# Ledger of designs, part 94: designed miniproteins, single chains, continued (3)

Each design is a single chain, and the fold is of that chain. pLDDT is the mean over its residues in the fold that is shown.

## One batch from the design tools (miniprotein)

Design m11474
Fold by ESMFold2-Fast:
Formats: C-alpha cells, structure tokens, sequence
Structure m11474 (fold): chain A 62 residues (1-62)
C-alpha cells in the first residue's frame, strides 16, 4: 500500500542518516524506493523531501 511504501522509506531514511549518510543521498535513496513501490516520480520526490526534512528534525530532537 501507499502507507507501507512511505513507512519503508521513512525507516530507510532514518537508518541512512544515523549511519552518517548525507541528507541528499538519503533523499535519492528514498525517492528510488518509493518509485520501486509504484509511486509516480513527482510524488515520490515530494514525499522523499518531506520525509528527509522530518527525519532530520526528529533525530536532532532525540
């Protein structure tokens, strides 16, 4: 489902950022993951951007 794809992308981003991967690389990885789950490129890029920004804010707050 869409919700499952977004959750997988969120977990991927969190893992990559914790491993010291750059936000830009995490964004590209998440975008590709969302596309692989059938989400259109434009929507995947938008969601990946928001998820990376959200994950950075959450990690900084933790």
Amino acid sequence: SFEEAVELARKLIERLLREGVSPETAYRAATNALISKGIPKEKAERYARELVEEAQAELDAA
Scores: mean pLDDT 83

Design m11475
Fold by ESMFold2-Fast:
Structure m11475 (fold): chain A 97 residues (1-97)
Amino acid sequence: KLEEARRLLEEGKEALAAGKYKEATELFLRAAELALEAGDEKLALTAYALAYTAALKAGDDETADEARHKAVEIYEKNPDEEWAKEVQKEVEEAVAA
């Protein structure tokens, strides 16, 4: 459900802010999967971008590469500069917290 995807995204941001990078990565990946199931590609893109950032901070290069690949696939289907800017802003805000 879209509601569950948004809830997991917020839980992931809380985990990221707390330095729980592995937990944040898992929450963001789950949020992205649910967002794709709900047809919300922008939310899925945001969640995969956050998962990439969290995985890098966790030192999990393999998971980071997988999340980056999925984010690129979503963006390449429907390139949108405003989505890219909004996603980047949301990632920056989550990391700064």
Scores: mean pLDDT 83

Design m11476
Fold by ESMFold2-Fast:
Structure m11476 (fold): chain A 77 residues (1-77)
Amino acid sequence: SALEELLRRSRELGREIVEFFEDRLVEKLGLPKELLAGLSEEEQAALWNRLFDRLALARSQEEADEIAAEFRAELEA
């Protein structure tokens, strides 16, 4: 499940570090709190897993910023 995958990532990176990045990514992406509040824990975990997977493919900071902006646009569509 998405929750199990996010938990696995949390164990490997440290739970506090993953939570810190989730909070900072919300700020950086400008996601409305209402969008996240409407999602279940499983749906939120699936969202973060998809973003982390895409960001892992970034070769530069500019590419990472582009991926984040594209991801946000997909969520708002």
Scores: mean pLDDT 68

Design m11477
Fold by ESMFold2-Fast:
Structure m11477 (fold): chain A 83 residues (1-83)
Amino acid sequence: SNEELLKKAKELLKELENNPNMSKEELRKKVEEIKKLVEKLSKKELEELKKYIEEIIKKNLDNPELTYLLEELLAFVEELLKK
C-alpha cells in the first residue's frame, strides 16, 4: 500500500512539472495533497521521494513558483526523515 502512495506522490509531482501555467492556488493545493501522502511513507520511500523532488527542482530552475513550493516540500520530507 505504501508503494501505491509513493507512486501517487510521484504522479502528482509529475503533474506539477508538466503544467507550468498552473495557478499558484492550484500548485499549493497539489503540494498539500502530496504532503498528506508523504506523511504515510516509510523512511526508505521518503529517501526515494526526496531524490525525485531534487531532480524535478534541478530541471525546473526557471520556474520560481514551482521550485519555491518544491523546496518547502523537500524541507517537509527532510523533517520526517529526522523522526
Scores: mean pLDDT 84

Design m11478
Fold by ESMFold2-Fast:
Structure m11478 (fold): chain A 57 residues (1-57)
Amino acid sequence: IEEIKKKIEEIEKEIEELKKKIEENKDDPEKVLELEEELGIKEIELAVLKRILKKLE
């Protein structure tokens, strides 16, 4: 249970960092595309972990 909560926090921080990198690299469309793909994967992971956590309530 606590491990899942910690992973959620870590992924949320990673998502925030990725959003900052996207904004800083907006002049590089290839880099933005790669970062957006990583962001999408992280958002899916976050959704899955939140769903698992709700089942453990």
Scores: mean pLDDT 80

Design m11479
Fold by ESMFold2-Fast:
Structure m11479 (fold): chain A 68 residues (1-68)
Amino acid sequence: MSKREEALRLAEEAIELAKQGKLDEAEKLAVRAHILAPDDPEVAALLAELRRVINEVALEKGQPELLS
């Protein structure tokens, strides 16, 4: 598996974990994805979507402190 393929997989898994409310696990996978492919536009787009999902989940859970 290439670094790009692994980063894409980790970013997608992070989004799914964030949707499940596992924000700490999602953040760990997001950091790994960024390290593996920091300049990949597809990975960057998935990480931007992850940020949106985290903000939405934080709002739904009543954890506004996660929105900064």
Scores: mean pLDDT 78

Design m11480
Fold by ESMFold2-Fast:
Structure m11480 (fold): chain A 65 residues (1-65)
Amino acid sequence: SEKERREVLEQVERMAAILRRLGVPESKVRELVRKVTDLIEQGKYEEAREYLERRTAELVAELEA
């Protein structure tokens, strides 16, 4: 639905901003945004949200190394 599409897009935008502030490389943030946006365009909103959550956790963990 249009509501689900907007909610996932808002989550991607918010998370990308947080990752940039944390110092995650721009190339990795752009790859995350591209992948999630591609899933949204395919109507795979649940998969997009799950991917966003998992990949964000991985990128944050990499900063702690």
Scores: mean pLDDT 84

Design m11481
Fold by ESMFold2-Fast:
Structure m11481 (fold): chain A 56 residues (1-56)
Amino acid sequence: SMEEEKEKLQEEAQRLGVRAAIEGNEEALRHAQEAVKYAEQGNLEEARKHLELAKK
């Protein structure tokens, strides 16, 4: 469901954000924070785009 996808995106984005913060990767941290924000708003398309950028 869309709600389950939203929860998964939020969880993954939060994990990537913690990792980026520990590693000092400011760009990845910003993208992870944007992914969480968009997922919370139900904008799953933008959430996925920012999640992919947070992985780099």
Scores: mean pLDDT 86

Design m11482
Fold by ESMFold2-Fast:
Structure m11482 (fold): chain A 57 residues (1-57)
Amino acid sequence: MVLEQILETAKRLNLDPRAILEAARRSLEAQLADSEGVDAAGVRAALATVQRVLEEL
C-alpha cells in the first residue's frame, strides 16, 4: 500500500493523518492474519512502515 495515497486522502477529507494511518494499520493487521510466507513478509514490512510514520506524528 502506498503511504502517499493515504496522506492525500487525509488532506482531502481534512482529517488527522494519524487517524488514516491507524485505519491502514488495522487493515494490514487483518491481511497479515490471513497471509503466509512471502505475502506475510510484504504485509509485515508495510505495517512496520505505517507504525514508524505514526510514531513521527
Scores: mean pLDDT 71

Design m11483
Fold by ESMFold2-Fast:
Structure m11483 (fold): chain A 58 residues (1-58)
Amino acid sequence: SGEELAKKLAEEARKTGATKAELTLKDGTKITLSVSEAGGLLLVPEVAEQVESYKVLK
């Protein structure tokens, strides 16, 4: 779920000191945002359904 992804993103970012996240959408689009913005987007169900994967960036 988006909430589970948002939690994992926040925990990984805290652990690594990352300030940005890259979300990869199911259509292949990549979006780079701040960790907090990415987490907020993942809490929106319609957005979360489009997210295939994420990674944290420094």
Scores: mean pLDDT 82

Design m11484
Fold by ESMFold2-Fast:
Structure m11484 (fold): chain A 80 residues (1-80)
Amino acid sequence: SLDELVDAIVATVREGKEKGLSPEELRERIRAVAKEFGLTDDQARIVELVVLTAVEKGYSDEEIRAILRRVLEHYELLAA
């Protein structure tokens, strides 16, 4: 579900911060999670960009969740 995907990506970001992953390592993990949930390469790239930009700007996990949900909901309305 959309909620499960959002939760999985936010958890991936949290784990990446705790482990001190590089931006490239975090990007690869976000991409892998998005693909596991059935997103296309183009959709996964959008998710990567949105999440990494939010992390770079210092957004909270709750702010990242809200932005990602909005982006994915819009994408599903266009792709479904």
Scores: mean pLDDT 81

Design m11485
Fold by ESMFold2-Fast:
Structure m11485 (fold): chain A 70 residues (1-70)
Amino acid sequence: SLAEKLLELLEELAKKHPELKIYLENAKEALKQGMDPKELIKQIISFLEEKYGNDEFVQKIVEKLKELLK
């Protein structure tokens, strides 16, 4: 599912950036509350592009997140 793919990408991100683990936990809660996975992905992309725009690994994850929206 879209939600499962999102969580897998956030898990990979949190392995390299442990400070982002809180966003993985928040994403799990939002999905359990019925949040639209596409809206959640858009919010995460915006955050990561603003905060981690100079990090090549994060930019690759953002590219994969954008593919989930197609």
Scores: mean pLDDT 85

Design m11486
Fold by ESMFold2-Fast:
Formats: sequence, C-alpha cells, structure tokens
Structure m11486 (fold): chain A 59 residues (1-59)
Amino acid sequence: MTLDLSAALGKPVEEAVAIISKVDEKLAELVREEAERRGRKVVTEEDLLAAIRKYVQES
C-alpha cells in the first residue's frame, strides 16, 4: 500500500489519483482536492500527507 502511494509522488494529478484509487478511491479524491486547492498540477508529498490526515480524521 505505502509503496503504491509513494509511486504517486511527483506525478500529474490525474496519474497520481489513478495510482491511489487502486488503494482507496476516497483517499484518491482527497489527494485531488488538496492538489486543486493549492493550484498544483503535480502531486507533492505535502498534498499526499494532508489528504491522509483528513482520511484518518474520520476514524
């Protein structure tokens, strides 16, 4: 799981979301939202970590 998430780092948002959706579709949506809010075209570690934090907050 974590290795697949790492593969999304530095990739275009659409490609990163496709990779993450294989792990969890909701997490992929949160990653897209974080990248979009920051005006990013590429997913960074910051976007991924922020999305994971939001995902965990629901537990």
Scores: mean pLDDT 76

Design m11487
Fold by ESMFold2-Fast:
Parts: structure tokens; sequence; C-alpha cells
Structure m11487 (fold): chain A 94 residues (1-94)
């Protein structure tokens, strides 16, 4: 239970850190809003599926990699990449 909140917060921090790097306040706002939504969805997914710590660690690392691979992309592409990782990981956990 305690670990779900920890890993969901880690996902949020990764997205918020990337969002803060944009100079455009609109892109920052999109990143913050979508990042909060994604972290909330990931938390619900982890709890619903009783995800293992290994599954949570793999999800966080894949999200970190997706953000790094899209470092020069607009915030919407970063958010889309993170969303795709979360959806794929949810399917593999089933």
Amino acid sequence: MELYEKYAEEVKQIIFERASEYKDPVEQAIGMLMGQGLANDILKFMKEKNASEEEMKELVERIRKAVEENKDAPIQKVINAVSAVAVEFKRKAE
C-alpha cells in the first residue's frame, strides 16, 4: 500500500521536472496538469492490479526512459510517450 504512493509520486516528479524545463508557461501548465492526471491513473492501476514492487520499478524506469528519449520534443509528445508506457505496462501486468 505505502509503496504504491511512493512510485506514483516518483512518476509525477519525473513529469513535473521535465515540464519545468519548458520556457512556455502553457507547456509547463500542460505538463503539470497531465502529469498529475497520469500519476493518479497509475496509482489506481497499481492498487487495482496489486502490482509488485518489481512491476512498479520497471514502470518508473520505462517512464524515465520515455521522457529522456523525448527530451527535445514538445510537452504533448512527452505526455503521449509516458501514457503509452503506462498503457503497455498495464497490459503486461494482466
Scores: mean pLDDT 80

Design m11488
Fold by ESMFold2-Fast:
Structure m11488 (fold): chain A 125 residues (1-125)
Amino acid sequence: SAAAREEALDLLYLGGAYLAQGKYDEALEYLEKAVELDPSLRENAAHLRLLGEVYAKQGKYEKAIEYYEKALKLDPNNAQAWYNLGLVYAKQGKLELAIEYLQKALELDPNNEDARAALEKLLNS
């Protein structure tokens, strides 16, 4: 229903808010509840990116990569998802992939100072 979709989006927003607070287990709980109310969120780029971010923050890099790649397949112009995937590859020590993905993030958003700083650090390593 329309009411269930609105409630699902509120839960998606709360999932993002818990992630921002470092409350990763609560973030996952609310993101899962959102999908229970609106299963179409399984194919939603924002939902998939938030799952990638939660798993990356938990150090679950393989899951983080899976969800970021799914998000980018739906929204290939999402600079934030390219940036986050670049950071995950850097954490895994996959330097060439990290550089490639951070460069893609900067091509899409040239004003991303965090992506520029991360890329500069990797290139000067």
Scores: mean pLDDT 89

Design m11489
Fold by ESMFold2-Fast:
Structure m11489 (fold): chain A 70 residues (1-70)
Amino acid sequence: SKELREKAEEYIDKAEEHIKKGDVESAKEYLKRALEYVKQLAELGDFESAAELVERITRLEEGIKELEEK
């Protein structure tokens, strides 16, 4: 479970950096990979870590949507 959390966090951090650079396509791919690890955490019963990571992903997805509307 710790390894899955670390992988999800790694991909979320990469997505955030790509959003800052305006690279929406790469950011979406990284968030998709992060969600795969979040789903595995939920399947293992680590709902608290999964919920925190989903919150971060949702905030970044909202940021991407704002960039796409401009």
Scores: mean pLDDT 83

Design m11490
Fold by ESMFold2-Fast:
Structure m11490 (fold): chain A 78 residues (1-78)
Amino acid sequence: RLEEVLERVRELLKKAFEAFNKGDYQKAAEIFREAADFVERESDRLLAEGKITPEQADYLREVARRLRDLAEALEKKA
C-alpha cells in the first residue's frame, strides 16, 4: 500500500537526518540512496499492480532522483 511505502520512507529520512546531525555525511548519503532505491522499486511495483496512476509514479521517480542527488552531494562533502 502507498501509505506503508510513505511510512518506510519517513523512517529512512529520520535515520538519514540523525546521521547528518552527527556529522556522518557518508552514512547519511548511504541512507538517502537506500531511500531512493526503495521509492523507485515500490513505485514500479505499485504502478504494475494498478495501485497508483502513471502521474503518481512519475512524481515518486522524481522524489527518488532528488534523494540520489542529495546522497551524491553529501558524499562530496564527506
Scores: mean pLDDT 83

Design m11491
Fold by ESMFold2-Fast:
Formats: C-alpha cells, sequence, structure tokens
Structure m11491 (fold): chain A 55 residues (1-55)
C-alpha cells in the first residue's frame, strides 16, 4: 500500500502535463467518489491546490 507521500508524488507526476483547469475538474470528480478514503481525498485536494498555485 502506498504511503500518503508516495500517493501524492504519483498523482503529481501523472498530472504534470495536464492544464490546471483539467486537473481541478478531474480531481474534483475523484474527490467526490463515495468509495474514496478521507486520506486520499485530502491528498487530491492538496495536489489540485499545488496546480492552481503553479498557474
Amino acid sequence: MLSPEQLRAQVREETADWSPEVVEAMLRELEAAPDTSPEVRRILREVAEEHRRRA
């Protein structure tokens, strides 16, 4: 099982070439999924915020 830091790094890497708008939309959909753990939800929010700060 991936640590929170490893999961964050992987999501960041996979979304590196996406536009900030696309990243926010996709991560928002994933965050809203009923089977997403609270920890994963937090990581998705943090990655989306980082993409917004980069833009």
Scores: mean pLDDT 71

Design m11492
Fold by ESMFold2-Fast:
Structure m11492 (fold): chain A 62 residues (1-62)
Amino acid sequence: SMAARRAAAKAAAERLLSQNRPVEAVRYLRSQGFSDAEIRELLRELGLSEEEAEAVLAMGRQ
């Protein structure tokens, strides 16, 4: 299901963030087909501020 796919991706991103791998977390989520808006929301659910989420997204574009 889409909900199960999103939950699994969120868990993987959380693990990468805990390992200080934010660029890899964003690139992983993009590879799974999530849009920048969806990635921003996922990062915010994981405790990042709006500014932090946007900064990490920008890093992942480079």
Scores: mean pLDDT 84

Design m11493
Fold by ESMFold2-Fast:
Structure m11493 (fold): chain A 93 residues (1-93)
Amino acid sequence: ELEEVLKEFREKLSKIFEPEDIEKLVELLKKYYEALKEGDGEKVLKIVDEIVILLIDSLSKLSSEEQQKLSDELNKIMSETLKKIEEIVEKEK
């Protein structure tokens, strides 16, 4: 179930980011999943901060026009992915 969410995430970002940046985000999403399962709110917040920093860095590699156009789509993809991971954790409790 988590692997399917991560596969969809990779596919959606493959047109926007380089594979290296996508895999770094995927590793952070895996850590997010584990932190949610542990119930460690401080660890969850730290991972969310790392995701935000990596997203800003990855977006900074694009033109300002592309950043403006893709920012909304990227926010939607991230929000949907995080929500799906939260739903998986709730089902596994």
Scores: mean pLDDT 81

Design m11494
Fold by ESMFold2-Fast:
Structure m11494 (fold): chain A 59 residues (1-59)
Amino acid sequence: MGYILKGNKLYQEGKYEEAAEEYRKALELDPTNLVAKSNLARALKEAGKDKEAEEVLKE
């Protein structure tokens, strides 16, 4: 999905908050997308948002 690819590019650039936003959009389109969910949690942790990352991982 385009949002995951955009998120990956932003993550590689160190733009973790922006990467998390793109992964969140991917998850909104498909709430069962485990790749988007795991990437969102990882980006949130890198951005220092550990509590939000934990909430995302609650399945």
Scores: mean pLDDT 81

Design m11495
Fold by ESMFold2-Fast:
Structure m11495 (fold): chain A 71 residues (1-71)
Amino acid sequence: AEAARAAGRAGDPAAEPALIALLGSDDPQTVRAAALALGEIGSPAARAALREVLRTGDDQAQRAAAIALSR
C-alpha cells in the first residue's frame, strides 16, 4: 500500500500498470491506495480502471475511486 501511495504522490505514469494490478488485491488498503494514485495520474487507462472499481469494489474502494475520478 505504501509503495502505491508514494507513486501516486509523484504522479508517475510508469507506475500505472502496477497500480491497475493492485486494484485486484485482496487488501482493502492496497486497493484504496492504488485507486487514489491512479486518480493522480489521470490517464484514460487509469480512469477506466477506476470506473471498474466503482462497479465491482467494496464501499471503501468505491469512495476512493469516486474521489479520484472527481479530479
Scores: mean pLDDT 70

Design m11496
Fold by ESMFold2-Fast:
Structure m11496 (fold): chain A 60 residues (1-60)
Amino acid sequence: SELDKKIEELYKEIDELNRRMQEAIAAGNKEEFRDIALELAGKVLEYMNLLMEKKAKERE
């Protein structure tokens, strides 16, 4: 479904952001870390909202 594709794509984005965040930490790049952390927070919230939508549809 379209919803499942969005969830899968967002999970991949979160995974990539986690990797980039670890790289920024290793490099001591505080500015990059901050930017990635903010983006990751937004993506996690979006992911949680999509999971809740999926669970609601499964109960229909």
Scores: mean pLDDT 84

Design m11497
Fold by ESMFold2-Fast:
Structure m11497 (fold): chain A 63 residues (1-63)
Amino acid sequence: MLTKEEIEEIIKEAEKALKESTDPLVQRYLERQIKLLKEAVEKGDYETASEIAEGIRADLKKL
């Protein structure tokens, strides 16, 4: 399970990737994932937040 600090770092990385992306499909994917991650954190659901954050991190390595 990721810490709150690690999740916040992944959100920043995803937001940077979103700003740098010119692909509409990548932009939609990142916007959706960032929204879901922020909602999970707001609910205190760090298990779900960790799963989403790890998925984003893996996908950012492929983009």
Scores: mean pLDDT 83

Design m11498
Fold by ESMFold2-Fast:
Parts: structure tokens; sequence; C-alpha cells
Structure m11498 (fold): chain A 75 residues (1-75)
């Protein structure tokens, strides 16, 4: 049980780190869009949207892992 809790906490931390990287990637792509041609701006904006969606999924998975760890600790 303690081993499972530690595994879930490590998974949550890794997913949070991945989400932060994707969020930074989205910010970078939006900044590049401002400096690019109209055609390239659309590409960078699309990449930023994809990065944001990936970050949200990773954040959601991290919260689920944390919740499972908390439920196991209460039991």
Amino acid sequence: MEEEIQRLRRKAAQLETAASINEAGADTNLELAKRSSPEMSKIFEQQAENDRKTAEENRKKAEEAKKKAEELEKK
C-alpha cells in the first residue's frame, strides 16, 4: 500500500513536470506567432493550442493520481 502511494505520487510529479513543459512550449509558440508571417502565425497558434490541450490532459492525469494516493492514505 505505501509502495503504491509512492508510485502514484511519483507519477503525479512527472505528469505535472510534463504539463509545465507543454505550457512553456505554448507560450513560446504564441510569442513566435507574433513575429511571423500570417501563414506561419497560424501554424504557431495551432501548435500552441495542441501544447495547451496536452498540458491540460497531463494536469488531469496528475490530479487523478494524487486523488488515488490520498484515498489510499485515508484507508
Scores: mean pLDDT 84

Design m11499
Fold by ESMFold2-Fast:
Structure m11499 (fold): chain A 68 residues (1-68)
Amino acid sequence: MDPEELERRAKLLLTEDPNNAEGYYLAGLAAYYKYGDLEKAIALFERALELDPNFEKAREELEKLKSL
């Protein structure tokens, strides 16, 4: 998925529900793949997991980035 579309989708989800775990997950993907911002991506994935501890995709991305 295009990083710009990820950012747009994240904004839409978080505008409708500021506690949407998927919104933070997509924002984390955009932060890393569009901006190269590792620290922000980690924080956003941690926020997604705080909201949904069973969010496997967010956990996998977080573990991947922490292992760099």
Scores: mean pLDDT 83

Design m11500
Fold by ESMFold2-Fast:
Structure m11500 (fold): chain A 94 residues (1-94)
Amino acid sequence: GPMELLIRAAEEIIRLAEKFLKSKDPKAVELAKKAKEYAEQAIELARKGDLDGAIEYLDKAIEYLKEAAKILGDLEAEIELGVVELMIGVARLL
């Protein structure tokens, strides 16, 4: 259902954020920390049944990670974030 899809999207965001936290670029690390915090809060909101709140927090997490990916030139991460956006889009339709 939409809750499980949003939790999976958040887990993927956390995985990408943790990869960027290993970066030597301090701005990318700062953005990754914010993305991880927003994604962790989105999981909690989804589990409480606040799917709209979860989506809002995931959208913020993606904005931060896209900026980090651009700083790092990580094209693979940009593609993976596009897939996560598609997952969230599908959850909105359910």
Scores: mean pLDDT 89

Design m11501
Fold by ESMFold2-Fast:
Structure m11501 (fold): chain A 55 residues (1-55)
Amino acid sequence: EEKKKKLKEKVDEFIKKVGAKNITEEDIKNFIKELKLKDKKEIKFVVDYIFSKLP
């Protein structure tokens, strides 16, 4: 789905800018707020994808 692809791209850019080893829980929280996601399933997808990319 195009929407999931765009979310993955935004997550990849976020991780690249911050650095996977330097990402904190607060960074993830702020990133999700900036995306303005309101759907719990979309938020869960983004969070799960971020954690799949972290060490």
Scores: mean pLDDT 78

Design m11502
Fold by ESMFold2-Fast:
Structure m11502 (fold): chain A 67 residues (1-67)
Amino acid sequence: DRELELDIRLARAYGEALLAALRSPEEAERVFERAREELTRLSGDREEAERRVEEARTLVDEEIARL
């Protein structure tokens, strides 16, 4: 299931980006860049992949702001 695979990859990227953001914003950005490329390959739709990654980025920003 493509949607399930995308969800799993996105959840993994969220966790990695959250941990990376605690060290540096540059590391978090690298995680999101890798996730966008992987999701683009899996979905065949860069706009969809970018939107999903930006949703995860927003969640990471909200969590970091609460610290």
Scores: mean pLDDT 80

Design m11503
Fold by ESMFold2-Fast:
Structure m11503 (fold): chain A 74 residues (1-74)
Amino acid sequence: EDADVAAMRQAALDVQRYVEEAKKNGVGEKAEKIYQEALDEASRAVARGDYPRAAQILQNAADELKKLAEEAKK
């Protein structure tokens, strides 16, 4: 498997995990917005064949979603 494609897949899994955590913590609406924006931007990078950029976009979104989920946790 291409290392860049593998990195993108791993970042996508991390995004999904933190979206679900954010939903459990009551901030699902904000999490879905971050997810949709990241997915749209990453899809454009993939369309250009720029898998490293897509992985970076998804990893940035995962980091933002993780922070959102933790800040919403009581």
Scores: mean pLDDT 82

Design m11504
Fold by ESMFold2-Fast:
Structure m11504 (fold): chain A 58 residues (1-58)
Amino acid sequence: MRESNGYTLEDLKKFASLSENEKLLLYVENAIEVLEKQGKITPVLLETKKELEEKLKK
């Protein structure tokens, strides 16, 4: 894929196999990228990503 919508079905299947925190982190990352391409980003998603990354590092 050259310029995908940001998600693939394979990526979504991987989401289901990940831990809850890992799934949420990837979901938030992909949501940010999709919204960014549309010219929209919510600060809540950015903060959620930070919190999840901190949780996973610990």
Scores: mean pLDDT 69

Design m11505
Fold by ESMFold2-Fast:
Structure m11505 (fold): chain A 109 residues (1-109)
Amino acid sequence: HMERKEVPVKTEITARGEPDEEGGLASVIARATATLKPEDAGSVVRIEGEARVKNPEAEDVLEVRTDAPQEARLNADGTVTVTGSVLATFRGRAEDAEIELKVRVYVER
């Protein structure tokens, strides 16, 4: 129940993977980049990812899971650039699915 402050994030899909074998997991990897103000540089940073497979046929729902590791770099102006990856894995074929990816970055105080 620590207070969380959401910070602006830029998200870019960097890779898409189809399963090599029948019934395997398809994947989407996105890079998330956020810049923290100098006052927030010492704070705990959390990157949270959520992915949804937008199925044009409402009856086919794919299971989605995300992971969100992070790295941080101090800039010359005293800001901190935080970069992390969000990995979404899901059952089914990425060819049959439109991916909606939502990423949020929080500073905890």
Scores: mean pLDDT 65

Design m11506
Fold by ESMFold2-Fast:
Structure m11506 (fold): chain A 69 residues (1-69)
Amino acid sequence: KAREYLEKGKRYAEEGDYKKAAEYGEKAIKALPESQTDAILSAELGKKYAEKGDGKMAAQYFKAALDLL
């Protein structure tokens, strides 16, 4: 479920587990309906920042995606 994946992505990003943050970001993107374009884009940015090791930005974008649900 997309909300749960975004919550886990945010939490792992905050904990510095960037690999798991990116994995849950990807799961969230796949679970989000295509109609939720803004939430998908925010989740994609969260994943991208997690892959770059920027946990603060990753967590902010995962939160932005959550706020759009």
Scores: mean pLDDT 86

Design m11507
Fold by ESMFold2-Fast:
Structure m11507 (fold): chain A 58 residues (1-58)
Amino acid sequence: SALEELEKFVKSLKDLPHIERVEQTIKKARELGIDEGVAAYMAMGATAERAVALVSRL
């Protein structure tokens, strides 16, 4: 799924600075059609399921 692809991508960015990791994650999410809020939570270490739940509560 697109969310699984984004999770793997975020894990590949472990050695990048936090700001660059967030920016790259949001860019990848945009390419995959994933919400930028979901991407931001995933860049902060949330699972895809938890990130979607957090955005849905807002």
Scores: mean pLDDT 79

Design m11508
Fold by ESMFold2-Fast:
Structure m11508 (fold): chain A 73 residues (1-73)
Amino acid sequence: MVVRLTGPTETAGGTGIVILEGNPASSAGALEATPEASVAEIELPDLPGKPAEGLFDVGKGRFVKAEMEVIEK
């Protein structure tokens, strides 16, 4: 399963993170966002949880909520 995260321009070069439903301490994947579009496409392994939230780590311990789109395979 692939999840596309889209953030504001301030998330360019940040790390996209997907949080799974039913496991609030887990992130499913992390990928650096593109500099031009603030977009990260994260391939999730076979996981027991569903994607619940997308975030970008913009450094300095700050996280920005991303728009999350699930692309099923």
Scores: mean pLDDT 63

Design m11509
Fold by ESMFold2-Fast:
Structure m11509 (fold): chain A 74 residues (1-74)
Amino acid sequence: SLEEARELLEAGLRVSTDPRAQEELRRALRALDEGDLETAIEHAERAAQYALDGGNYGARLLARAAVDLLRSEL
């Protein structure tokens, strides 16, 4: 659901330590608020990549889970 995807993105933002991942998660949340699911997915995928690059596997898993839920709503 969109609500679960939002909760996962917010959780990812709370546990994220990389400023680039944090900014991409904020952009994903903003796109979600605007109803732009495709843009939200793109930003969440970038956040997952920055989290992976920074070694924050928890933040990456949360961002990936949000992407999977958002894709199911398309």
Scores: mean pLDDT 89

Design m11510
Fold by ESMFold2-Fast:
Structure m11510 (fold): chain A 64 residues (1-64)
Amino acid sequence: GAERAGMAAAVGALTGGASAEAAEKAGQYHYNQGEKADAESARRGALLGGASEEAAETAQRVAE
């Protein structure tokens, strides 16, 4: 559910070098949207956190 998408976005952001604060906000935003384990949301969160395209694609696949 939403927990996986939020966690994927947060981990992607941290791996990409984003601050803990930015990663937490990315994860919480996706969690607060309810049951949106949307693969695109996980990918977008990772990219916004500075992750590579490969890491973002992995986050997308894990969320689905």
Scores: mean pLDDT 62

Design m11511
Fold by ESMFold2-Fast:
Structure m11511 (fold): chain A 60 residues (1-60)
Amino acid sequence: MAAIDVGLALLIVGKGLEEGKDYSEQARAFIRAVENGDYETAAEILREAGLEKGAERVLS
């Protein structure tokens, strides 16, 4: 679980870099949502970053 969460946070940062934006705050918000067991919020952050398959994985 922790390794997958870090990987998804890095994908959020990478998506931001691809678009010329800093998504580090979104990545931090994702990690905190997962730490709090708020998987619905974590999935929404992934969807906003365009990582819909990651969102499905977090909710399953």
Scores: mean pLDDT 73

